# Designed miniproteins, single chains, continued (6), part 5

Each design is a single chain, and the fold is of that chain. pLDDT is the mean over its residues in the fold that is shown.

## One batch from the design tools (miniprotein)

Design m20152
Fold by ESMFold2-Fast:
Structure m20152 (fold): chain A 69 residues (1-69)
Amino acid sequence: SLRERARRGIPLALSPAPDVRTVEELREHSEDLADILAYAVQRAITRRNPELQAELDEFEALEAEVRAA
């Protein structure tokens, strides 16, 4: 899922990212999260892919968790 990929710092189709395994580590890379989200939004809009849309929704929930933590 996109949430699991974000936690591990693995972008959908971007260059290799740092290994992020916890929400706390993920928070330190909030800018990387923003880049991953922007890319996911662009992909979902362009391809109208329901799988990507579902993962995007999950990623938005993860972003809210990071912001709240």
Scores: mean pLDDT 57

Design m20153
Fold by ESMFold2-Fast:
Structure m20153 (fold): chain A 61 residues (1-61)
Amino acid sequence: MEAKKRGDELEKNAKTDEQILEAARAYAESGDRERALKLLGQITDPRFGAEAGEILRRAGV
């Protein structure tokens, strides 16, 4: 599974909170919790709060 490579590519192309969320999810899937958390901290739209919380839970398991 190339989740880290996908995360790197998504982060490079991320221009919106939704795209940053996708990059954070890919990093969480690869086990890179620190990178996922850093990206989630850049999201300013509260509508993504629930999804961000789910990504953190999956990274912590």
Scores: mean pLDDT 72

Design m20154
Fold by ESMFold2-Fast:
Structure m20154 (fold): chain A 63 residues (1-63)
Amino acid sequence: SAADLIRAIALRDFREAAPDADEALLEQIATASVHDPRLAREALEALLAGDEARARELAQKGL
């Protein structure tokens, strides 16, 4: 499906941007990107800034 493709592409990009990040969190952010790509971007930015707690909160809002 288009949603599965969007999620797969997002997950690949997020793994490249944050290679040391928790894989489960990256998968949650990628899933959130299907509904709200702006929220997912904010979550990734928080993660890259070292704010994992904020990244998790934002990812949950997109589920």
Scores: mean pLDDT 84

Design m20155
Fold by ESMFold2-Fast:
Structure m20155 (fold): chain A 84 residues (1-84)
Amino acid sequence: SEELERRQKAAVKMMEKAREFAKASSKEEAVVAFDGLAQLYRAAGDTEMAKVAEEGRELIKKGTPAEAGEEMYKKAKEVAEAAI
């Protein structure tokens, strides 16, 4: 359906942003970026994607932005697959 296609595209966009944040960011910058992404997805009504971004922020505290970005990407892909 058209709705499923939109959701899949949103997941891909989140995946791209997660990778971009991971490659370019310090821990402090990555936290701010993930908060911004979470707010963007909540404003769009995508609460599942917003939760993934929020979890990414917590993962930064335990490791690196790159590791958090990869985990966020994995979870976003799982959400997209569940929408199909």
Scores: mean pLDDT 72

Design m20156
Fold by ESMFold2-Fast:
Structure m20156 (fold): chain A 69 residues (1-69)
Amino acid sequence: SRLLEIVRLAEEDPEKAEELIRSLAEKFNLTPDQVEEIKRAAREGAEKGDYRKGALEIAEIIGQASLAG
């Protein structure tokens, strides 16, 4: 899944992770604070080797943003 790729890329290719996060921000009208939360979730997931947890946290942030509009 794209969210799992973002978590993996957070350590392997941070610039590519940033591009994918920017694409999500544009698609879902995310605020700068929500983008920073996603970046944090991706880094923490990658750091701990729990890519699924990182991806789920990103999905939750996007879901909450969609409900807040």
Scores: mean pLDDT 82

Design m20157
Fold by ESMFold2-Fast:
Structure m20157 (fold): chain A 70 residues (1-70)
Amino acid sequence: KLDEEIKKLEEELKKNPSADVYYRLGTLYLLKGDYDKAIEYFKKALELDPSNKRAQGLLKTAENIKKRLK
């Protein structure tokens, strides 16, 4: 289940905080519809790896979805 995957990645984040783990958490929260958490995790991923074009694209997607819900 999606929540179990999120929990596993949050545990991994405590041991190995990396751009990839933040990026993956962002994608799972986006899929869950938690746009606030998705945006924050994508921003953290980009702080560690600004060249991650997928994170850049998904951040824009999450921000655009959230803007429509406001």
Scores: mean pLDDT 82

Design m20158
Fold by ESMFold2-Fast:
Structure m20158 (fold): chain A 84 residues (1-84)
Amino acid sequence: RRTLLEAEVSAAMAQMAASLGDYETALRSAERARRLAREAGLDDAVRRLDEAIRALRRALEGDESAREEALRHLSEASEIVAAA
């Protein structure tokens, strides 16, 4: 399914960008992954991506502790999308 593949790629890109400290790119990719996961009906992935997006916004505002939290949620969301 194109939507699932695009969601998987977007989630992976968000995780990679966040690991590099590029929170702007990570946030954009996570928001895209969330939209695609919602279209695919992956409620658990949407929930994890919502948590990741909140953590990424905090990291962007200078909360360094939020980076680890964002990476964890992005990893969990990516696993859910890849398994779908």
Scores: mean pLDDT 83

Design m20159
Fold by ESMFold2-Fast:
Structure m20159 (fold): chain A 65 residues (1-65)
Amino acid sequence: SREELEKELRELEREAVRAIIEGRYDEAIQLLQRAKELAEQLGDEETARRLEKGIEQVRELKAQA
């Protein structure tokens, strides 16, 4: 259901934040990419755009690490 996909998206975002805190940037990027894919499937363009910016920010953090 849409509600189940929204909950999965939120959980993927939480896991991505944990991965970032732990310095696991590649894992964080993959989690955020999965979350973005779900947002696109839900037609949530605003969330998909926000997640794309998040992926870019994590890639920058990885490059500076």
Scores: mean pLDDT 88

Design m20160
Fold by ESMFold2-Fast:
Structure m20160 (fold): chain A 80 residues (1-80)
Amino acid sequence: NPLEKMHELLEEAKKNKWSPEEVLERTIELIREMYKNNENKGEILATLVYLEELRGKEVRKVTGPLTDEEIEEEIEKLLK
């Protein structure tokens, strides 16, 4: 479950006082692995949006139904 893995990573980050940049780097690596393994793209996108909000970035929130292609486009934007 991508969201569970991301919550685990974020809890570990809080305990170890990781910088936002370190959290982002580790999250991107985890997301790339999940994306490669063809895990749920919607959960991957939601997790990336959550991470960007934790960075204090104003990110366009994905709240409506999206196609898989639109989800992939948003993931690609967040991975840059």
Scores: mean pLDDT 64

Design m20161
Fold by ESMFold2-Fast:
Structure m20161 (fold): chain A 73 residues (1-73)
Amino acid sequence: MIKLSDEEVEQLVKGAEDSIERAKKAYEEGNKREAAVHLASAGIYATALDLAGRKDEAEKLRKKINEVAKEME
């Protein structure tokens, strides 16, 4: 597994949350492509956390991503 420091984990969580917020804003502005790119970026952060054994953080982010994706339907 990839081993991350707690500070690196916090940075990845923040990066994912920032990407989710950008996805929501892009979708509200009618930019579906940009919204999809930002949501995909959030998914990459969640996967990195999962691979590092930070399962709780990864699961919380994936749930947020899924909720936003449903709103974009």
Scores: mean pLDDT 82

Design m20162
Fold by ESMFold2-Fast:
Structure m20162 (fold): chain A 86 residues (1-86)
Amino acid sequence: MEAEEALELAREAQRLAREGLRLADESGDRRALNLAIAAALKAIGAEFLARKALETGDEELGRRALEDAREALRLAREAVRLAREA
């Protein structure tokens, strides 16, 4: 189910965003920091939407949560990559 996939991806994005924040702080890379913050906020929003979709059975909400979770994961991966390259 899309909402369950979104919840799993949102949680993974939150883990990677936290790693990105730590690495960005250590490296001083502001670009990595900004991406990690954006990833964390989007992942939190995606988790909220995914939980709502699971509670209500709203398929459209589940699709939006999955799209947001995928974007959050992309941003988090970019943040970690940039921080490691700095």
Scores: mean pLDDT 87

Design m20163
Fold by ESMFold2-Fast:
Structure m20163 (fold): chain A 71 residues (1-71)
Amino acid sequence: MDEELEELAKDYGLTPEEIAVLRADPNAERIVELYRKVKELDTSTLEGEIDRGAYELAVATAAVAARSKVR
């Protein structure tokens, strides 16, 4: 979880303060689960490609929400 959050933060350019907000979020485990699923998806299939896009959007939305809480 923690290592995956740090990797997610690096991919999305989050600051240490924004990472702390994500880590404290009650949905942190769910966000990490979605991020993991993005990396594990078989994008050689049409459904896999669609699912990857949906999960990436969800993770990106969580990153933006964390950024907005830091102000």
Scores: mean pLDDT 73

Design m20164
Fold by ESMFold2-Fast:
Structure m20164 (fold): chain A 55 residues (1-55)
Amino acid sequence: MRTYTIEEVKEWLKEAGVPDEFIDEIIARLKEKYPDRDTVTEEEVAEIFREVVSS
């Protein structure tokens, strides 16, 4: 599975139509869950995204 930087994750979420407030929260949660990591996987982003933005 490919890994992505926080910048790439932000662009990805923006393309997915996620509001800026939720993007900021998702990034904060990713950093809290994986504090020693500069990159995250698509699956990790999707998991956090689902938690924050699930309708």
Scores: mean pLDDT 76

Design m20165
Fold by ESMFold2-Fast:
Structure m20165 (fold): chain A 70 residues (1-70)
Amino acid sequence: MMSSEEIVKEAAEIYYEALNNVDYSNPEQVKLLEEIKKIAEEIAELWHNDAPTEELKKKLEELKELYEKL
């Protein structure tokens, strides 16, 4: 089971990898990058507000699904 801190770190790593791998000339990939950024920011906000780990985990799964579409 991942801790909230590990989830935040994983979300940041996914966003960082997306930044480095997205084709900025492809509007579909740029749109996915914006969605990935939004969910990563939501995860950070949930962590800052001491939300249950299960809520962060749910958002991390959404983030991973978006990343798979790149």
Scores: mean pLDDT 83

Design m20166
Fold by ESMFold2-Fast:
Structure m20166 (fold): chain A 105 residues (1-105)
Amino acid sequence: DLLEQFNNTTDLEELEKIAEQLEEKGDYENAAIIYAQIGQIYYNKKDYEKAGEYFERAAELTKDKKNQIILYLNAAEAYEKAGDYEKAEEYRKKAEEIEKELGFK
């Protein structure tokens, strides 16, 4: 079980392989969860550019609008810390657009 393998590892290469295999199976929601975890690991390592990329990828895969908001905001924060202010603003606006669609303020 790919989810069991995920729960037993923090190895980035193994996590990436598990996420890719979930995408191949069409399990986009579980792939998004793993990509978000990879993003968090890179963020903790201060690799903010990669953290932003993985949070962005997770946001694109999930159909849960509340998760998309959180993941786009995480991507924006990571890009801001990386000094990519244009991408940070882009992803903040994407999160705000989804929030407006859902009636959040």
Scores: mean pLDDT 85

Design m20167
Fold by ESMFold2-Fast:
Structure m20167 (fold): chain A 96 residues (1-96)
Amino acid sequence: MDEIQEGLALIVVGVAKLLASQGKEEEAAEFLEEMLERLRAQGAPDRALARIYETLGDIYAKLGKEEKAKELYRKAAELYRRAGDEEAAREAEEKA
């Protein structure tokens, strides 16, 4: 229902994954946290927010912050379920 905000979330995720692939995991996490707050303030749909939470969890896992990563994956799974995306919710739960 909010294709523009979902598209922005995909771009945000892509930029963060690129930064992480260059060994800039801390920069990727900071970028994702900033964009997450902006998109949340704009009322972005649950699926868009879930993608950012999941990617942020992946970045924290790479940084060795397992407890933080698990928390973020659980939030992503909850948001995917609210959006009706049961497959994405299951995949996020498997990472937690």
Scores: mean pLDDT 84

Design m20168
Fold by ESMFold2-Fast:
Structure m20168 (fold): chain A 61 residues (1-61)
Amino acid sequence: SVEEAARAYVRARAAEGHTRIDEAELRAALRARFPDASEAELEAGLAAAREVARELGVEIV
């Protein structure tokens, strides 16, 4: 799902040592993987990403 992909994206970036993630890059990555996703599905994905980022001490900017 979009939400699972968004969580995986944040976890992968954190594992690579990133402490900041560009929201526009995350949004673009989700759109590229899910071209038919609605705006609501993308927003749910971003919300899921923000929850994981908060848990890992990563900022989405």
Scores: mean pLDDT 85

Design m20169
Fold by ESMFold2-Fast:
Structure m20169 (fold): chain A 85 residues (1-85)
Amino acid sequence: SLRDAYKKLESSTDPEEKAKAAYEFLKEVINNSKDLRDIKRAILIVKSLIKDPELRKKVLEEVLEYAKELGKEEVAEIIEEELKK
């Protein structure tokens, strides 16, 4: 669930576990929300919780591929914009 994914992301202290939890959290938001603002807020949450820029980039790149596979072009555009920052 979205709540379980968020809780795992927030509580994980291992960087790799935290990155995996961030990916699962973003996938849950993408699958369950029709509001693009929810996607943008979820990305900002992930960026606030993952301090390592390389892990952050990896998570966003993986979720970008996921959004493209689902054909969610507007979601993919938001993720690409965040990757440029």
Scores: mean pLDDT 85

Design m20170
Fold by ESMFold2-Fast:
Structure m20170 (fold): chain A 106 residues (1-106)
Amino acid sequence: MVVTSPEQVVRIGARAAGRIPGVTDELVERFREGLLQATKGLSVDEAFAVVSVALTTLAYDVREKGLPPEEAVERALQTSREAAERIKAGADPDEVLGEIQKKLGI
C-alpha cells in the first residue's frame, strides 16, 4: 500500500483499530476523527508516529489491561494528542514512540 498523506495514515490506523475485539464501527469512527484532528499539519512520518502511539496504547489497554473499548479509545486519543503536541514542539517522532513503548512496558 502506497502511503502519500497523513489522512491515509489515519485511515489505515482506524482500520487496524477495528480489528481489536470490542472496538465497534462507532468507536473506529471516533478514533479516526480524533486522530485526524491530532495529526492536522503533520508530515506523513510524524502522523505515522502519532497513529502508532495511539494504536499501541489502544491495543495494550484492551488486550493486556482489559479496559472497556470506549475508555481505551478515549485514552488512546489523549495519548495521540500529547504525542502530536510534542512532535509539533520539535520532538523526534521515533523518541516519542519509544517513550510510549517504555511507559506501557513493551
Scores: mean pLDDT 82

Design m20171
Fold by ESMFold2-Fast:
Structure m20171 (fold): chain A 65 residues (1-65)
Amino acid sequence: DIEQIAELAEEIVKLAKEDIEKALELLREVYEELGLEATYMVATYVKLELPEIREAIDEALEELE
């Protein structure tokens, strides 16, 4: 569901501005609930909104199975 992906990405963007560790934790939870493909979609959106955290997002994705 594209609306759910957009909402999750927006929440991660908000969290990353305040606490990057919480943002990465939410990204891992997206993987647990929605799977790898949805997680990549959310991560791509977050990286477009906040390019400065691209490296942290990519590193978190590397830790996923």
Scores: mean pLDDT 80

Design m20172
Fold by ESMFold2-Fast:
Structure m20172 (fold): chain A 63 residues (1-63)
Amino acid sequence: MSEKEIRDAILYIVAAIVKAIGDGDVEGARRLVDLMRQYENAETEEKKEELLAEAVRLADEVL
């Protein structure tokens, strides 16, 4: 993924977290936060891309 694609995906996930919290979906927000922590701690670029894609899919379900 490009730097711009990664940044846009992260911003989308952050927007989903904020919306989930506002809607009272604390569990959905926590799951997204956990995936982003795993993304930050991932050792390989391949694993980071997998985790980011999973977080985007979960964000779509929350939004």
Scores: mean pLDDT 83

Design m20173
Fold by ESMFold2-Fast:
Structure m20173 (fold): chain A 96 residues (1-96)
Amino acid sequence: MAKERRVPLSELRKALEEMAKEAGVDPSIVDLAMRLAEVSGADEAVITLNEDGSITVEFRDAATGRTLGVLVVSRADKENPEKAAVGALVTAGLPD
């Protein structure tokens, strides 16, 4: 069953660690998500644990509700991120 959580960035690391543990994903994936959140300038994230065991993290600007980036960790790499490529898509309207 799909499970969704909306958290401020100050709680993102803990929420991701909890969901990664629930999904059987190595916590090292959390570091990638935190780096993407910092680069995107997001204030909040929506974390979805999908039925196929993949995790989707949507980085948002809380003030505007705008999506700044999306990270998808596929089922293929969730247990061994060091051996598999982690899929990441960052779509930010970069100024200039």
Scores: mean pLDDT 66

Design m20174
Fold by ESMFold2-Fast:
Order: C-alpha cells, then structure tokens, then sequence
Structure m20174 (fold): chain A 52 residues (1-52)
C-alpha cells in the first residue's frame, strides 16, 4: 500500500540521516559524506514524489 511505502521511506530517511551524522562525527572522507548525502537526497525526493 501507499501507506506502507511511505513508512518504509520514512524509516530509510531516519537510517540514512543517522549514518550521515555518524560519518560526520567520525571524520569520514568528503567523498563518503557526499555519497551518503546523495543517497539521503534520493530517498527524500522519492518520499516527496509519493506525497504529491
């Protein structure tokens, strides 16, 4: 269902946001941080698309 898809995407946003925070806090490379930002951005765009 749409509701289940939205919940899954919201959970993925939380997961990726936490992973991004961990990378920043641990002093990970700019490349790793940028890659995680791209992954997070893609999920956020999909979530926004489904809400429209």
Amino acid sequence: SLEEQLRRLEEEVVKLSRELQDLISSGASIEEINKKNEELGAVVRELNRLKA
Scores: mean pLDDT 86

Design m20175
Fold by ESMFold2-Fast:
Structure m20175 (fold): chain A 79 residues (1-79)
Amino acid sequence: MKPSEEQLEEIVEHLNEARIALHNGDKEEAKKHLEKAADLLEELGETEAAEEVREKIKQEDYEEAIRIAAEAVEKAGKE
């Protein structure tokens, strides 16, 4: 199923909020936004990317979680 532009934009907003939170040293807020981004990726059928993001959250590798989610959004937008 083709993801809606609105769903992709919502994920991007959460990734931007996670980046801002990390820049400010707020790991708790970054984790919250990344978990929401993973949930939205799963709703789009990007289940592998969602699971990778969740695994990086468990490893506290929030920068890598943001990278994986951003790549998944870019790829989904091209389909």
Scores: mean pLDDT 82

Design m20176
Fold by ESMFold2-Fast:
Structure m20176 (fold): chain A 91 residues (1-91)
Amino acid sequence: SIQIEGTYSSEYGTIKISDVEKTSDGYLATATAEGRAPTKVHIVIKDITEEEAKKLGEEISDTVLAFLTSPDKLILSTIGLPKMTVYTRIK
């Protein structure tokens, strides 16, 4: 089994992924960032490059899209911005 829960870090700070639930097309989880309300994220385990992720553009949804490309690398879409952020697992 791939471990999805954990603490991930980027240049924008640290997020904690918790409450992981398996869905038909991936996983639903809670992302918590310092000073922010918890946000629902939809996580897909997929080998996607940072270049491919940067081309995805803006995601407008109550569920943020993320790609777990390796056990320690999470690429997260940023709602309201045409940008993906790369996080590295630290715990």
Scores: mean pLDDT 68

Design m20177
Fold by ESMFold2-Fast:
Structure m20177 (fold): chain A 69 residues (1-69)
Amino acid sequence: MTEEERQAAIEGARKAHEDALRYASEGDLQKANNLAVAAAIHYAASGEPEKAREVLREVQAAIDKAKAA
């Protein structure tokens, strides 16, 4: 992966993470989960496995909160 490709992947992962949290809060749990998985894959592929784990935990918590409402 080039450095430019890596930076683009990280930026895409950040956007997917933000979108996943928004969809979770809106009750679109399937889109939230799909975007969280996509963000985690891109972070892991970019050498940031800690952020991948953080995204999955944070979106899961948001989904659980939405289900409880």
Scores: mean pLDDT 82

Design m20178
Fold by ESMFold2-Fast:
Structure m20178 (fold): chain A 82 residues (1-82)
Amino acid sequence: MPSFDELMEEFRRRMNELLERYAAETDPERRRRLLEEIRRLMAEFVAQVEALIAANPEQALEYSKATFALLEETVERILELS
């Protein structure tokens, strides 16, 4: 299983790629599909973090705080591009 740092880095990498594509896209239907991909990536990331917290309960608060901060930043970036 990937470490928490590896999960965070992979999420940032994949999300940055999707957000760059979303910012450059002018077709509404393609933008809608990119938002669906973004939502799936966010859901996948949350599920992976929850599984990692279940394996490492002592780190639950730290992992949750970092995860929520990253998701909040991501949502704000999406809203700025919408």
Scores: mean pLDDT 86

Design m20179
Fold by ESMFold2-Fast:
Structure m20179 (fold): chain A 65 residues (1-65)
Amino acid sequence: SRSQVEPLLRQLDDPDPEVRKQAALQLGRIGDRRALEPLKEAAIREKDPSVRQALAEAGRQIEAQ
């Protein structure tokens, strides 16, 4: 639901890379298409390779639903 998505979208900007990674994966599991553009934008600016991979995977997971 939107109430779950909004906190996760904020966590994509968290200083902790593990928090950003888990937020991306959870957004992918929820499958809300409103997260697609934020995930793509986060992937462009992301410097951590593991987090960038999670952001890309989340986007693919949402698009597959």
Scores: mean pLDDT 84

Design m20181
Fold by ESMFold2-Fast:
Structure m20181 (fold): chain A 70 residues (1-70)
Amino acid sequence: SKEKEELEKKIKFYRDLLDGVRALGEAMLSFARKAGLPEEEIARLQSIFDRDVANLEKEIKKLEEEYKKL
């Protein structure tokens, strides 16, 4: 159905976005460590990325549950 097709597109988009956010987060944290930022600042940045990742995972899960109901 069209509803399934649109949900598949949204799920794919958010999965690709999640992969991108994870890759960016890893690269930025690696850069920050190489730049000699304090461990407390690195941990703070890690926490921000972890929260963004968790929010995207929650959205993907919601869309996957909607897809299963169709």
Scores: mean pLDDT 88

Design m20182
Fold by ESMFold2-Fast:
Structure m20182 (fold): chain A 149 residues (1-149)
Amino acid sequence: MSPLEQRLIQTLLDSPVLQATLDSHPIGPEIRAILERAARGEDISPAIRELARKLGLSDEVIETVVRLGAFGVAALPLLVGKEEVTPADVIEESLGLIADALRTLGRLDLAAQVEALREEVRELKRRGEFTEERREEILARLRAILATP
């Protein structure tokens, strides 16, 4: 985990919007506990898989949440009420949370790059062209953005 990712997870935990979202959802306390563990640099992958399985998510969606870590888990309440949750949905909402956290940190340059990735995900989703290969490409580009000093 990079120093920027740790600051983004802390910014997410300190978000009044996220706190209000978690307080309104039955899974909110479990998500908050996972995010607090992630902020301490703990491996949250087993806890993510357990929570996502309890929510009845597909294996492909579960592994997408795991790949996004704390941001994927924080996006789960935003997907409540959707009959079919896809990997593209998890990535789109996670990128939105990352972009908002980057703006809070004054990293407007990186926030713009993450929003550009989010628009690419939306377009691929709208066209039915969001493949496993495109998922790997988007996740690799996100990792490169978050590795920037």
Scores: mean pLDDT 87

Design m20183
Fold by ESMFold2-Fast:
Structure m20183 (fold): chain A 87 residues (1-87)
Amino acid sequence: MEKYSAGAAVATPGKATVIEDGKVSEAPVPETFTYAVGVAEGDGKKAVFGEVEAESMALREGEREIGADEELKKKAKELFEEAKKQL
């Protein structure tokens, strides 16, 4: 069975607003950053597409090639793009 999730956060001083599937929540953060992530799972395989931008360093948490399922990679990227639009 396939499982999908998407998340995005925009840091404010001391807090981040997390937006997932149109739902909004808050979490404490140590510094200013933004991130967006898409995750797709199925048949023992997982694809993650994510990007983090911080004041001190731009960090790219890249594609993980375990079993190279192109459909899962495409879905993870779609979820990432949806999350990024909410930033």
Scores: mean pLDDT 56

Design m20184
Fold by ESMFold2-Fast:
Structure m20184 (fold): chain A 68 residues (1-68)
Amino acid sequence: SPEVDRLFEEASQLLADTVAAHPDMPAALRQQLGDLFLELVRAREHSPDPVGEIRRILAQLQALAAQA
């Protein structure tokens, strides 16, 4: 699905940009970002609603990125 691929790339890029911008971020925040990446991969591969799940994860990533 082009929509799933677009959203996955958007979320992955935000995650990568957040980590690159904040290399010394707290370990707890790094763990939360890692957990969300695992959820992102599972949503793409196994969710019956991958678009909805990835959008939810993207919103959580945006909130965490704002805290970094």
Scores: mean pLDDT 86

Design m20185
Fold by ESMFold2-Fast:
Structure m20185 (fold): chain A 68 residues (1-68)
Amino acid sequence: GIDEAIKDLTDAAKSGKGKVKVKLSDGTVFEFEASDPTKSTGAILAVIGEEPEEVEVEIDEEKKVYKN
């Protein structure tokens, strides 16, 4: 679910390592380094605030798809 997507993004931000790509069901895409606190926070807040039907989270080329 979306809570698992938020957890994965939060864990990546805490590690500060790797490239992150987040795609929301409305077509919004975030691409950033996990070490970027502003972009990491922005992506997490977008997932929380928009409650998308689907979120694709890719961390260092490992892609997971979460559904609300």
Scores: mean pLDDT 79

Design m20186
Fold by ESMFold2-Fast:
Structure m20186 (fold): chain A 92 residues (1-92)
Amino acid sequence: SEKEALELAEKATEALEAGDLEKAIEYAEKAAEVAPPEVAAALLARAAEAAARKGDLEKAVELYEKAIEVNPDHPLAPLVKERKEELKKKLE
């Protein structure tokens, strides 16, 4: 449901503004589960950046991988892949 996705995405934004990165990640992931593939990929990428800012690089890589899987043909997919590989190198 787009309405459910929007409500969860709004909660993710509010959590980010409050500095609550953990809740921001949780709400963005939940929004992605109920969003269309195009929107879901963007929400998962946003959750990945929040995870990276929290220092959870492993979670960030997982979320970027999911973003690529739900919409591999997205125009931003090459940038998402590059960011995933950049973060993955920091785990090695």
Scores: mean pLDDT 78

Design m20187
Fold by ESMFold2-Fast:
Structure m20187 (fold): chain A 92 residues (1-92)
Amino acid sequence: GSEAAGALIDAIRAAVAAGGTPSVRVEGDELTVTIEGAGEEAIRAMREAARAAERAGARAELEVNGDTVTLRVGGLSPSSLSAVALAAIGEQ
């Protein structure tokens, strides 16, 4: 169901609380969340979000480049994509 969206929202909030700056992009049916200035805790939170998305049946791919972590998620419903995007935008 919506477990992937909930896990992603929680992870974005955890990453922001750890000092990261979130940005989100929706391209077709794929969501990309980028956290800049991410410490190890923010990277860990995003890694857990990727695993939660995969357990919920979504496709997730995580990249770490210096202090920037990028999570790409496919296979979410339009309503789930909107919920995650709004949560990420609302943090910054």
Scores: mean pLDDT 75

